# Designs tried in a protein design run: designed miniproteins, single chains. Part 46

Each design is a single chain, and the fold is of that chain. pLDDT is the mean over its residues in the fold that is shown.

## One batch from the design tools (miniprotein)

Design m1676
Fold by ESMFold2-Fast:
Structure m1676 (fold): chain A 79 residues (1-79)
Amino acid sequence: SSALEEKYKELKKKYAEASIRYGSAHTFLAMLDSIGKLAGGLDESLAARKEELEKQLEEEKKKLEELKKELEALEEELK
């Protein structure tokens, strides 16, 4: 039981970290989209940053989905 509680705690920490990275990337991507609309486009450096953020967002989203499944499975075991 304590082993499951430790795993849950570790997994919650990983989820929180991935959630922060996802949220940060998502917020900055939304900001770049707004800047692009107001300015009539993004310069090459900002467009490259947007592409990098979109890739990071997709990677973090996949991590969050897997971590969520693991958390839900552990929550069932913990009742």
Scores: mean pLDDT 84

Design m1677
Fold by ESMFold2-Fast:
Structure m1677 (fold): chain A 87 residues (1-87)
Amino acid sequence: HMEEEVERLEKEAEEAIAKGDFETAGNLYHRAGLLYDELGELDKAVEWYEKAIEAYNQAIKANPEKEIDFSANLLHAAVNLVVTRKL
């Protein structure tokens, strides 16, 4: 069930990127990272947090006027990445 949810989030994030919606992609990647973190799959959680950070960076480049909002989301993903890597 959880694996199916992660696969759905991955597919939706890839579709969002294809449409240039990097904010949605970042949110979906961050959600997938959190699910892997909850499952104790730390290596996978790290991979998804890194994808979220990259997507948020692309969102900032595409919409500089929303940099503050996207930076907050990026910082959340980055903090989760650092915490997960230290476990």
Scores: mean pLDDT 81

Design m1678
Fold by ESMFold2-Fast:
Structure m1678 (fold): chain A 62 residues (1-62)
Amino acid sequence: SASEAAGAAGRAASAATGGPAATPDQSRKIWLAGGASEEQAEWGAGERDAGRAAAGMTSLGG
């Protein structure tokens, strides 16, 4: 569904734009080039997902 697709994209985008990879840009670029951006997205999605799940549940309920 569109809502589910948007939710998944939002989680990945959050990790990519300002997730747990708040380290020097050199390290970020090295990991991104190595293909580790996928792991970073999962790592950031885990933490962001917990926060978003709480916020999303409130929004969905209201």
Scores: mean pLDDT 48

Design m1679
Fold by ESMFold2-Fast:
Structure m1679 (fold): chain A 63 residues (1-63)
Amino acid sequence: MVGDVVRALRDVEGPDGIVLSLKKGERVVVLKEYDNGMLLVRSLETGRVGLVGRDFLEPIGRA
């Protein structure tokens, strides 16, 4: 998953400064994978970095 481009399956909202808010269909690059099912990602559309749950993302290719 690290280095993969993945897509948000749905709109994601969370606390500022920790969770990255995403719109359905937004593409992100996986930067880090954590054992608890969270991913550190960077949005390809906004450039913002944050944490997102793995279950909200769908793989679409490599970065």
Scores: mean pLDDT 74

Design m1680
Fold by ESMFold2-Fast:
Structure m1680 (fold): chain A 78 residues (1-78)
Amino acid sequence: APITSQTITLTRADGSTVTATYDYETKKLTFSDGSTRDVEDATRFALELARRHGATSLTVTNTYADGTTKTNTVDLPL
């Protein structure tokens, strides 16, 4: 099934998190504060945010059209 949305969570060294949701249909990234950005590559954007925030991990949850989810976590730096 195709991916419909992606939730990206950056974890900083102090344990705080930044969360954003990417919609694959609209290509919009929405942050937890309600701010939005149009991005073509959510993964590239997330990696740049991780670098700027000094993140220690990146967690990505993909939501599929059939309602299933898959979560992957990567330790940073990649």
Scores: mean pLDDT 76

Design m1681
Fold by ESMFold2-Fast:
Structure m1681 (fold): chain A 55 residues (1-55)
Amino acid sequence: DEEERKKRIQEALEKAKEYVEKNPKIKEAAEKLEKLMKEYGSSSLNEIQQEALKI
């Protein structure tokens, strides 16, 4: 069932978000990444990753 599969994916994403929130170090990294994605947009994700690799 396609709809149920999408709901399971959504649940997995929410579970991953809770895991990030429970771990302060991971939460910090995720918040930084989310902020960068919002600033530049999802289309620039690859470029952001390349800049992160520089340092």
Scores: mean pLDDT 65

Design m1682
Fold by ESMFold2-Fast:
Structure m1682 (fold): chain A 116 residues (1-116)
Amino acid sequence: ARRVTKAERLGQIATRIASKYAKEFEEKLKKEGKNPADYADEIDTAVSAAALVELIKNRDKVAKEAGLTPEEADEVFERLLEELQAILGVSKEDILKMTPEEVAERAREAVRAEKA
């Protein structure tokens, strides 16, 4: 059996969180009478953004679960914050004040603006 790498563990944590948000966002759309397939690009981006902010806000717990050193955690979470900033087009300080739901809505707005 291969030893699971720190990167693979981080990916497993991210996938678990993203799967939670994907289900919640699809169910919300269905309750609104919308077909999730018509919003796939928006949902994929919103799910990624919500998962990234949850990882960042739970940094110490995620770093411990993935087996990251403090130095590895600093590098990884700074990169995740930069990726989220690129998706949302807002400051790092503003991102840290947002909920996963607020980040998801902002990500959906960004996707809609690019399609217009």
Scores: mean pLDDT 81

Design m1683
Fold by ESMFold2-Fast:
Structure m1683 (fold): chain A 60 residues (1-60)
Amino acid sequence: EEEVERRLEEAAEIQAEYFAKTGNLSDEEKEKLKERIFTAGRNSYPGARADLEAARAAAA
């Protein structure tokens, strides 16, 4: 289970970097997005998707 959380954190970093480059996010916005992605992924799939969508909308 710790392995799953570690992978979620790595995925969150990759996703945040992708959005930072494509969405022209600041370093601060990238860090916040990473935390939201990780938290959403750790909770539940439906919640994770909703939280990711909200974070992406905020970045736009």
Scores: mean pLDDT 68

Design m1684
Fold by ESMFold2-Fast:
Structure m1684 (fold): chain A 78 residues (1-78)
Amino acid sequence: SRTLLLAKLSGEEENVKKAMEELEKELPKIEGTESLVIDGNGIMALFESEEAARKAAELIKKIAEENGVKVEIKIIDL
């Protein structure tokens, strides 16, 4: 079943911008990514599986941490 991932980044504006730019490049590379929408500091992505969504969540957390920003992630099975 499809899985929806919602993420929101917060922190210093330049750090958020850098993290979002990196995520825009890296998230499409995850196998099972069906759709990706990035708007400001928000991410909405649809995945083929919960496993793909979890891999995306781990990548988002890693990039957020490396850029010194906070992240809130919700994963919803559809």
Scores: mean pLDDT 87

Design m1685
Fold by ESMFold2-Fast:
Structure m1685 (fold): chain A 90 residues (1-90)
Amino acid sequence: VLKLMFEGSKAAKEGDLETAIKYYQKAIELNPNSWAAWANLGEVLAKAGKYEEATEYYEKALELAKKYDPENERAIKRLEENLEKARKKK
């Protein structure tokens, strides 16, 4: 999973959004409870202009972060901010 997250992040930084999406999708397949993988896929979808899909992935990421990582207030707040931003673009 960590290697897939790293490869996805690298592809996203290079502007290869399709490759980034594929790596983050594989990361979700291996660990569907990884809020970070759902969040990163949402971010890449938003960069690709797919705001409706991005909102769905951010909502799932926020649900998982609150359930499995509730003390990570910074990550939860960032997800809430990204979700609202994506919703405004719909």
Scores: mean pLDDT 81

Design m1686
Fold by ESMFold2-Fast:
Formats: structure tokens, C-alpha cells, sequence
Structure m1686 (fold): chain A 94 residues (1-94)
């Protein structure tokens, strides 16, 4: 259910980006999809969704939080080097 809801939000993000040309709304939907994937334990899909959110609105106020969530997902996957890399990216934007 959570993964299915995340997939629906990811499709909505894509529609906002491609059809409405609204990167801020696209980033919000992609970010929410990432949070649902994190809750479901689908860390690889969470990373992809947060990367899409950053790409859709790279100057957005939520970008540091997206980097922190990517770092958390990498930590859950056991990739501590990538987790540290993304935590540094988050701190540089604060």
C-alpha cells in the first residue's frame, strides 16, 4: 500500500513537472513519495524519489531535508560513505 501510494505520487510529480511546468509542486510530490518509500523500507526507491525532488526544484527550501533523507536511506542500506557524503551536502545548504 505505501509503495503503491508512493508510485502514484511519483507519477503526479512527473505530470506537474512535464505538463504543468511546476517544479515546486513536482518536488513536493516526489518528496512525499520518498517519505512513503522510507516508511515502507524501500530505501532504493526513496533515494530515487528524493533525487527527483531535488532535480525538480534545486533551489527549494526542502532540498537540505531531501539530502538528509537520502543519507538516512543510504545508512539503512549499509552505505555509510554515501550517507556521510549526502549529510555534508545537506549541511552546506544550511
Amino acid sequence: KLVEEGEKLRELGKKYLEEEKDGRMAAAYYGHAGLLYLEAGDYESAIEAFELAIEADPDGEEVPGAYENIALAYEKLGDYEKAEEYRKKAKELE
Scores: mean pLDDT 85

Design m1687
Fold by ESMFold2-Fast:
Structure m1687 (fold): chain A 86 residues (1-86)
Amino acid sequence: MFPLKNEELKKAAEEALKLAMEAVRVAKTRENLTRAIGLALRAIGIQFEAVILEKKGKLDDKTVAKLLAEAKKLAEEAKELLKEAE
């Protein structure tokens, strides 16, 4: 996993990925499987972007807030797919 020093952002991104991967595992339709895979790829992208920005010293409070909001949105979308699979 990518080494992020910002613990809140790291936890949010890891939770989003974990939920998206679970949505991939339990998907009952091809459409839900495709959506779940998309969410997992976006969660990985957020982690990669955060690590690069942190290394460059560009991970400011506004950028952290934006990435946190995106990670939380992905987690909510993954939770919705998990409900649809039940």
Scores: mean pLDDT 80

Design m1688
Fold by ESMFold2-Fast:
Structure m1688 (fold): chain A 93 residues (1-93)
Amino acid sequence: MEELKRTEEEAERKYEEAKELYEKALELIKQGEDSKETLRETTEKSFEAAGLYFTTGAMHQYLGDEKRAKEFFEKAREMYEKALLAQKWYEAQ
């Protein structure tokens, strides 16, 4: 399904963007530098990735691929948890 593939590709792209921003935010925090903007962007991209992974999981579940659905739902949960953590760090700054 072409829509499923596009959603997976978009999710992976947002995941990589969020991962790079997360690592940058951690480095800035470690150095005592201003990380607010990077944490805000990390939070936004992580929530976007979580939503796309959840959508991808739901599509696989609808198609009867329970194994793939579980894998994407787990990724969605991990990204959602990272988004909440980044948001907490943003608010603490």
Scores: mean pLDDT 81

Design m1689
Fold by ESMFold2-Fast:
Structure m1689 (fold): chain A 61 residues (1-61)
Amino acid sequence: ASDEEIDRGVADIVLAVARTLAKKGDYEGAIEMAEKALNSPDPEVQARARELIEELRKKLE
C-alpha cells in the first residue's frame, strides 16, 4: 500500500456515499458528493463522477 492510492480510495468512498444518497432520494446531496470526486487527479475517477452527476441531474428534471 502506497500513499499515492489514498486519494483514489477516498474518491471511491465519496462516489459510494453519493450513490447511497441518490438511493435515499437526496439527489442534490449526491451531486455535491460526486462533484468532490472531480477534484481527484485520476481521470478515471473524474469520468465516473461526471457520469454519475449526469444521471442524477436527469432525476431532478
Scores: mean pLDDT 75

Design m1691
Fold by ESMFold2-Fast:
Structure m1691 (fold): chain A 79 residues (1-79)
Amino acid sequence: MKEVGERALRLAENAIRDAKEGRELLAKGPEYAIRGIGLLLRAMGDVIEAELLAEKYPEAISEEARKALEEAKKLLGMK
């Protein structure tokens, strides 16, 4: 169970970082668009994986991981 909780938190934190960077790159101009889109897609995949872990193992997921997941979803427009 520790490994599941740690993985979910890591996925959510990575998604927040990639979502923020991806949005920043898209705002900079068309030369950064491909990298920005790639980061947003990676972040979205990480959010989906973390949500599946939270659904399957709800007791393993910390409040820190749940808050990080909600922040990532908000940044990606998934709420």
Scores: mean pLDDT 84

Design m1692
Fold by ESMFold2-Fast:
Structure m1692 (fold): chain A 78 residues (1-78)
Amino acid sequence: MSEKELKDEIYLALAHMIYAIGKVMAKNAKSEEERKKIYEETIELLRKLLQQARDEGVSPEVIAEIERLIKEMEEELK
């Protein structure tokens, strides 16, 4: 595995883990306000990860997947 391939895999795995944890935490939230806060915090984490991925030259397909996860979670806030 090349350094570039490893980086792509790590960022993709981190994005999916952040998304999955956010969804599980939101499902177990005690109130609508807590659920919204969990999604907002998860979106912020994904956006920070996206910026780091862009700065580190992660592959466009991985960037697109992180952007997709952010958009899906933004829809959950509606």
Scores: mean pLDDT 86

Design m1693
Fold by ESMFold2-Fast:
Structure m1693 (fold): chain A 73 residues (1-73)
Amino acid sequence: MEAEARAAAEALLEEAERLARELEGKDPETARKIRELLERARRALEEGDYFTAEVLATLAIMLAAIARRVLER
């Protein structure tokens, strides 16, 4: 179960990184904030706190989605 939790957190981190890269040219401030959340999520992952890593990565994805919606208005 720990392996599945780690894999889930890693998948969310990869998705959030992809979204941050997409935002870099359009909204560099939000991209920077997402990367700060990802750094915190990676530390949690390294400490074995997969739940915190998943929560932080999910929050980063949500911020990216909101930023994209605002930019497309």
Scores: mean pLDDT 82

Design m1694
Fold by ESMFold2-Fast:
Structure m1694 (fold): chain A 63 residues (1-63)
Amino acid sequence: GMREELLRLIGQILRKIGEIFELEQKLKTASGEEAKELQARIAALQQEIDSLLAQMDKLDSQM
């Protein structure tokens, strides 16, 4: 049902937030090209989270 799908999306978002946190920790000691690569990966994960949040909003809007 919608609730089960919502919880699944929340779980995916939380996992991606955890990945961003780990990459941000690496970014604290990175410089130059390595820092750019880490920032690009963080940006990609943020876009994935935004997509999942949009899916959650659509599920909520069906009410």
Scores: mean pLDDT 83

Design m1695
Fold by ESMFold2-Fast:
Structure m1695 (fold): chain A 55 residues (1-55)
Amino acid sequence: SMAAEEAAKRAAEAAARGDAKAGEQLVVTSGHRYGDEAALAAGRAAAEAARKAGF
């Protein structure tokens, strides 16, 4: 979904900027909703975006 793609884009940009605070909040949110399909989709999309960026 577009929401998952947006989440992936923002996560990749945060990682590129070295924004530790944004990265920490993302981990906390993902941990809290690990069983949630939306959280799993966002995590997967973030991984794919990072892979495309060469990370």
Scores: mean pLDDT 57

Design m1696
Fold by ESMFold2-Fast:
Structure m1696 (fold): chain A 68 residues (1-68)
Amino acid sequence: MKENLEKALKHYEEGKRAYENGDYEKAINHFRKALEYFKKANAPKDFILEVKKMYLEASIKYIKKKRE
C-alpha cells in the first residue's frame, strides 16, 4: 500500500515537470503510471480525477503539437 502511494507521487511529480517543459509525451506516460499506482493505493476519487484531468490536458497538447 505505502509503496504504491510513493510510486504514484513520484510519477505525478515527474509528469508535472515534463508537462511544464513541453514534453507532453513524457508527461502522458508519467500521468498514466501515476493513475495506475494511485488506484492501487486506493487514493481519494477527487484526487484521481485531478490527475486524470492533467493526463487529458497533456494528451490534448500532444495531439495539437503533432497536428501542427
Scores: mean pLDDT 82

Design m1697
Fold by ESMFold2-Fast:
Structure m1697 (fold): chain A 94 residues (1-94)
Amino acid sequence: APPSPEVREKVAKAIGLAIRAIGADLDGDSKEAVESIERVKEIAKELIKMGDLDSAREIAEILRTISKEAKDKEVKEAAEKAAKEIEEEVKKAE
């Protein structure tokens, strides 16, 4: 079955916030980048509670990419921490 509209809306919102985090990092706004990353993490945890572990894994991979490619150290650390927390929640839900 295709994903529910609610799942699709949450995934789209998470992707939009991840793009915002990348843009904020490039603009030197580490605070906005970190806040956007935290919101992405919250959406991923909601997806895990809904049983959509695959979307949560994909979001963790996006955050892993941000942790490697971000310019600001604080943004890198926030993205790595968020990805690890999502990966741990997914593992507990499996």
Scores: mean pLDDT 88

Design m1698
Fold by ESMFold2-Fast:
Structure m1698 (fold): chain A 65 residues (1-65)
Amino acid sequence: TTKLTALAIYAVGLSIETGEEVRIEIKDDTVIATAVKDTEASRKVLEEIKKFAEDLGVKVETRVL
């Protein structure tokens, strides 16, 4: 639970700091990060989220609308 919350907070923080809109959902043991745009910048944000998820040992699913 704490690790899932930390990842979700990190992802929201990146979305705010970069201005790239990323939607965050938590389902069971998985954090779902959905980028609203398919740009190089949005892909970079999703990669940072994935990297932090790997460091935490949390399952993450990245999507693009």
Scores: mean pLDDT 81

Design m1699
Fold by ESMFold2-Fast:
Structure m1699 (fold): chain A 100 residues (1-100)
Amino acid sequence: EEEAIENLKKGYEALLNKDYDTAESYFKKALDIAKEIGNKELEAQAYIGLSLVYAYKGDLKKAIEYFNKAIEIGKEIGNRYIVLSARGAAYVALLEDEIK
């Protein structure tokens, strides 16, 4: 659903701006929509977003939990690009932090 993709985009924009509470809200909304429509790829992408939010907030336990949920789905559906997308987003966020 287009609404889930829209919320994922807004979540990553907020994450890159270090607005972690706003990012969390968007990723949770994207997750709920993805589950409702049964789209496992979008569900995994939302879990990746949540794992990054909690990692940057310092909640490593929740970050690992959500990251593992995304990996499990990615393995189930055979989508290597899900992991690549997460790594790309994390790398961009890390570069933004290093430059500042």
Scores: mean pLDDT 75

Design m1700
Fold by ESMFold2-Fast:
Structure m1700 (fold): chain A 60 residues (1-60)
Amino acid sequence: SKLEEVLQYVKANGGRISGAQLAELLGVSRASVSRAMEKFGLRSPLGPADAVNLASVLLG
């Protein structure tokens, strides 16, 4: 699943993921990730919990 890919990336990348990399992994625009981050008060780089929660919202 894409959520598993996000978790694997975060683990491999020192416990963090950028909004741009999250957009790439999910196949969504960076603008969509930026809008969702702003809506939920999140900042780049994202930790594991924030990245998974945001990915779940963006995937529906």
Scores: mean pLDDT 83

Design m1701
Fold by ESMFold2-Fast:
Structure m1701 (fold): chain A 84 residues (1-84)
Amino acid sequence: MPSSKEEIEKVEEKAKKLIERTDKVMEEAEKLGKMSPELASKAVSAKLLAISAVVNMELGDKEAAEQDLKAAEELIEEMEKKVE
């Protein structure tokens, strides 16, 4: 069964916040001189997972969407810890 419009909109909002959070971590890393290829790679992966979550929710794969959101959040938390 395809996901409801409301469920898709909720995942889109969560994905948007994760992407914005990733951009803020990258901005802070640049200001602190903590930019690295590893950090940049994690940022790309986190954004891709956030986008993947929206796609999976649109396809009705709610479990994959939730896993993608969680994986993105975990990567962002690792990035934030490295920028401290």
Scores: mean pLDDT 85

Design m1703
Fold by ESMFold2-Fast:
Structure m1703 (fold): chain A 55 residues (1-55)
Amino acid sequence: MRWGDEKTDEAFKKALEIAEKEGLSLEEILKLLLSGQATPLVEEFKERVKELWEE
């Protein structure tokens, strides 16, 4: 597994689940993940997605 691909895929799936649970727009979270495919961005989005869920 590659760091970029692994993190992006995992964050993407989590974002989808959070969007569905919280009733968020898939387009909004999808844009964030797609825009931040870079390693550091992927990590940030993953934390953001988790924070939104925790909030």
Scores: mean pLDDT 56

Design m1704
Fold by ESMFold2-Fast:
Structure m1704 (fold): chain A 67 residues (1-67)
Amino acid sequence: MQEYIDQGKKHIEEGEKKKEAGDLKGARKHYLKALEYYSKALLIDPDNEEVRALLAEAGRKLREVSA
């Protein structure tokens, strides 16, 4: 599970870098990957509050770059 959380966090970091550079399509791809990894972590532990919070944050970031 920790491996999925770590991969999700790396994709959030890369997505933020892309967004800062104005690459909204690149940011969106990374935020989608983060959501994928956090969803896999949540499938293993559905009651994990940390993963739920990370998934909500990734979804918020995705909405910001999808306008």
Scores: mean pLDDT 83

Design m1705
Fold by ESMFold2-Fast:
Structure m1705 (fold): chain A 107 residues (1-107)
Amino acid sequence: MAEVLKKLYGPEVAGLILTGLARSYLKQGKYDEAIKIAEEGIKAVPEFAARFYTVLGEAYLKKGDYDKAIEYYKKAIEIDPSNTRARKLLAEAYRKKGKVEEAEKAA
């Protein structure tokens, strides 16, 4: 699907559509579908990788996999240090894991 969107609309429009679709799945509680779209998006539109890593982090956070959520938020921040959403959610993931000191440093 991601490659088809990229061929039809180009990488920027494909990245926006896939990001929107992944966030729509997150809103619906369809976390595995959000993960699949985000992983496809990273491969097809690497320019949007920070946005897709943020989606992966949110999906794993919602599934209770705080270690994976932390890993993906760190990847998003490494690519885009200005991503305030990923930093805020990284702090939340650390708090949920009981790592209050790391949560304070992440925010």
Scores: mean pLDDT 83

Design m1707
Fold by ESMFold2-Fast:
Structure m1707 (fold): chain A 84 residues (1-84)
Amino acid sequence: TIELDEEEQKDALEQLDKLLALAEKNNEKDIVEAYKIAKKAVEKGKFTKEELEEILELLAKAYKKKYGAEEEVEEGVKEMRAEL
């Protein structure tokens, strides 16, 4: 579980809003959904491991769909999960 203070929440929300806007411009539905989940978690000031895993799965799905780099994406997701 990652806990955020007020300053960290504001910074994360600002960055997420920028990333969400880019994902919406590119019509990337899975990425948009992942960022919406992340934004809700930041707003409550706490990320659970389960929320982080859901976000990573959605991002991995979007990346595989667009680029077909299945093996590289799986390795990256596995590494990020190990660091949670």
Scores: mean pLDDT 69

Design m1708
Fold by ESMFold2-Fast:
Structure m1708 (fold): chain A 57 residues (1-57)
Amino acid sequence: SKEELLKKLEEIAKEVNKKFPSVKATVDKETLEIKFSGGSSEEVHEAMVYAGELYKK
């Protein structure tokens, strides 16, 4: 369901923010995706890869 997906995305965003404190990961509730900002381009890329691995679990 949409609610279950949102909960999963919010948990992933929290884990990303803990591992990459310079990156800001937030869940867009309308598009059902995680938005990344802050940090360097390299840090954002690593955060996105990490989020993708968490999503596959």
Scores: mean pLDDT 84

Design m1709
Fold by ESMFold2-Fast:
Structure m1709 (fold): chain A 71 residues (1-71)
Amino acid sequence: MAQDNADHLRQFMLTASKEERLQVLESMREAAKDVPEAQKLFEEGKKAIEQGNIEEGAKLAEQGVLLYLQS
């Protein structure tokens, strides 16, 4: 289910390294190339992680996954 996948991603993001977080968000951005709104959320998530805001990055990643899976 979309929510289960989004929750799993959020849990991963909270426990992963900065490098792993950025790698996952970039992979998801590439996968969501046909859903511009989801791609934008993943780009904002990468920016949040780069700024050290892990919780914001995880929330944006969750929103991006939910939007992508509903398209």
Scores: mean pLDDT 79

Design m1710
Fold by ESMFold2-Fast:
Structure m1710 (fold): chain A 73 residues (1-73)
Amino acid sequence: SKAENDILQFDKNGYINIPEFTRDLENEKIVELKNKIKDLYNRYKAGEITKEQFKAELEKIYDEYEKAVREMK
């Protein structure tokens, strides 16, 4: 959907550029979530999961990230 395209930004090479996820945060939970995104992207790139599955799992991780950031306040 259009809303998903606003949240999930891909460059011409398929790299995910989500500004909030590219912040240099030293919190272990945030680092864990960023590593999950990287692993999920690598699985998608390898053809192990579909684009639909990739987006669904990424949205779940994004929601966890937002909750983790709120907990850090």
Scores: mean pLDDT 63

Design m1711
Fold by ESMFold2-Fast:
Structure m1711 (fold): chain A 69 residues (1-69)
Amino acid sequence: MAPPSREQLRAAAEELRANGVEVSDEDVERALEAAKRAEAEGRSIRSVDDALSLPGVGLMEAAIITRAL
């Protein structure tokens, strides 16, 4: 599956914000770069644990990526 688009990650971030989670635009950009890198390396992201295994990904980026899937 193609990596989530910036719009999909932004939509996921808005859902998290609606649920009371503080998410910055910088968190969305970091999530996008991590997802693109995983795709370039042939890595599949199917869970929060998979996302957290990516270099430079914290809980916020992992939550955004997983929600955008």
Scores: mean pLDDT 78

Design m1712
Fold by ESMFold2-Fast:
Structure m1712 (fold): chain A 64 residues (1-64)
Amino acid sequence: MKDPAKAEEYARLGEEYLARGRYVEAERYYEKALALDPDNERAREGLLRASVELLRDAVLRVTK
């Protein structure tokens, strides 16, 4: 069952963690949002951004 209101809450929490550089927590909240509403654009965009930041961080740490 879709829950767009709760999905929006999780998407906002994801944005807050993303802004603080807590990319793993941001990714988890965006995943929860998408589980409740797979069409939530904020969560979809946020998950992509969190994933890109995690990949960038991992690449920089592995190459050094």
Scores: mean pLDDT 79

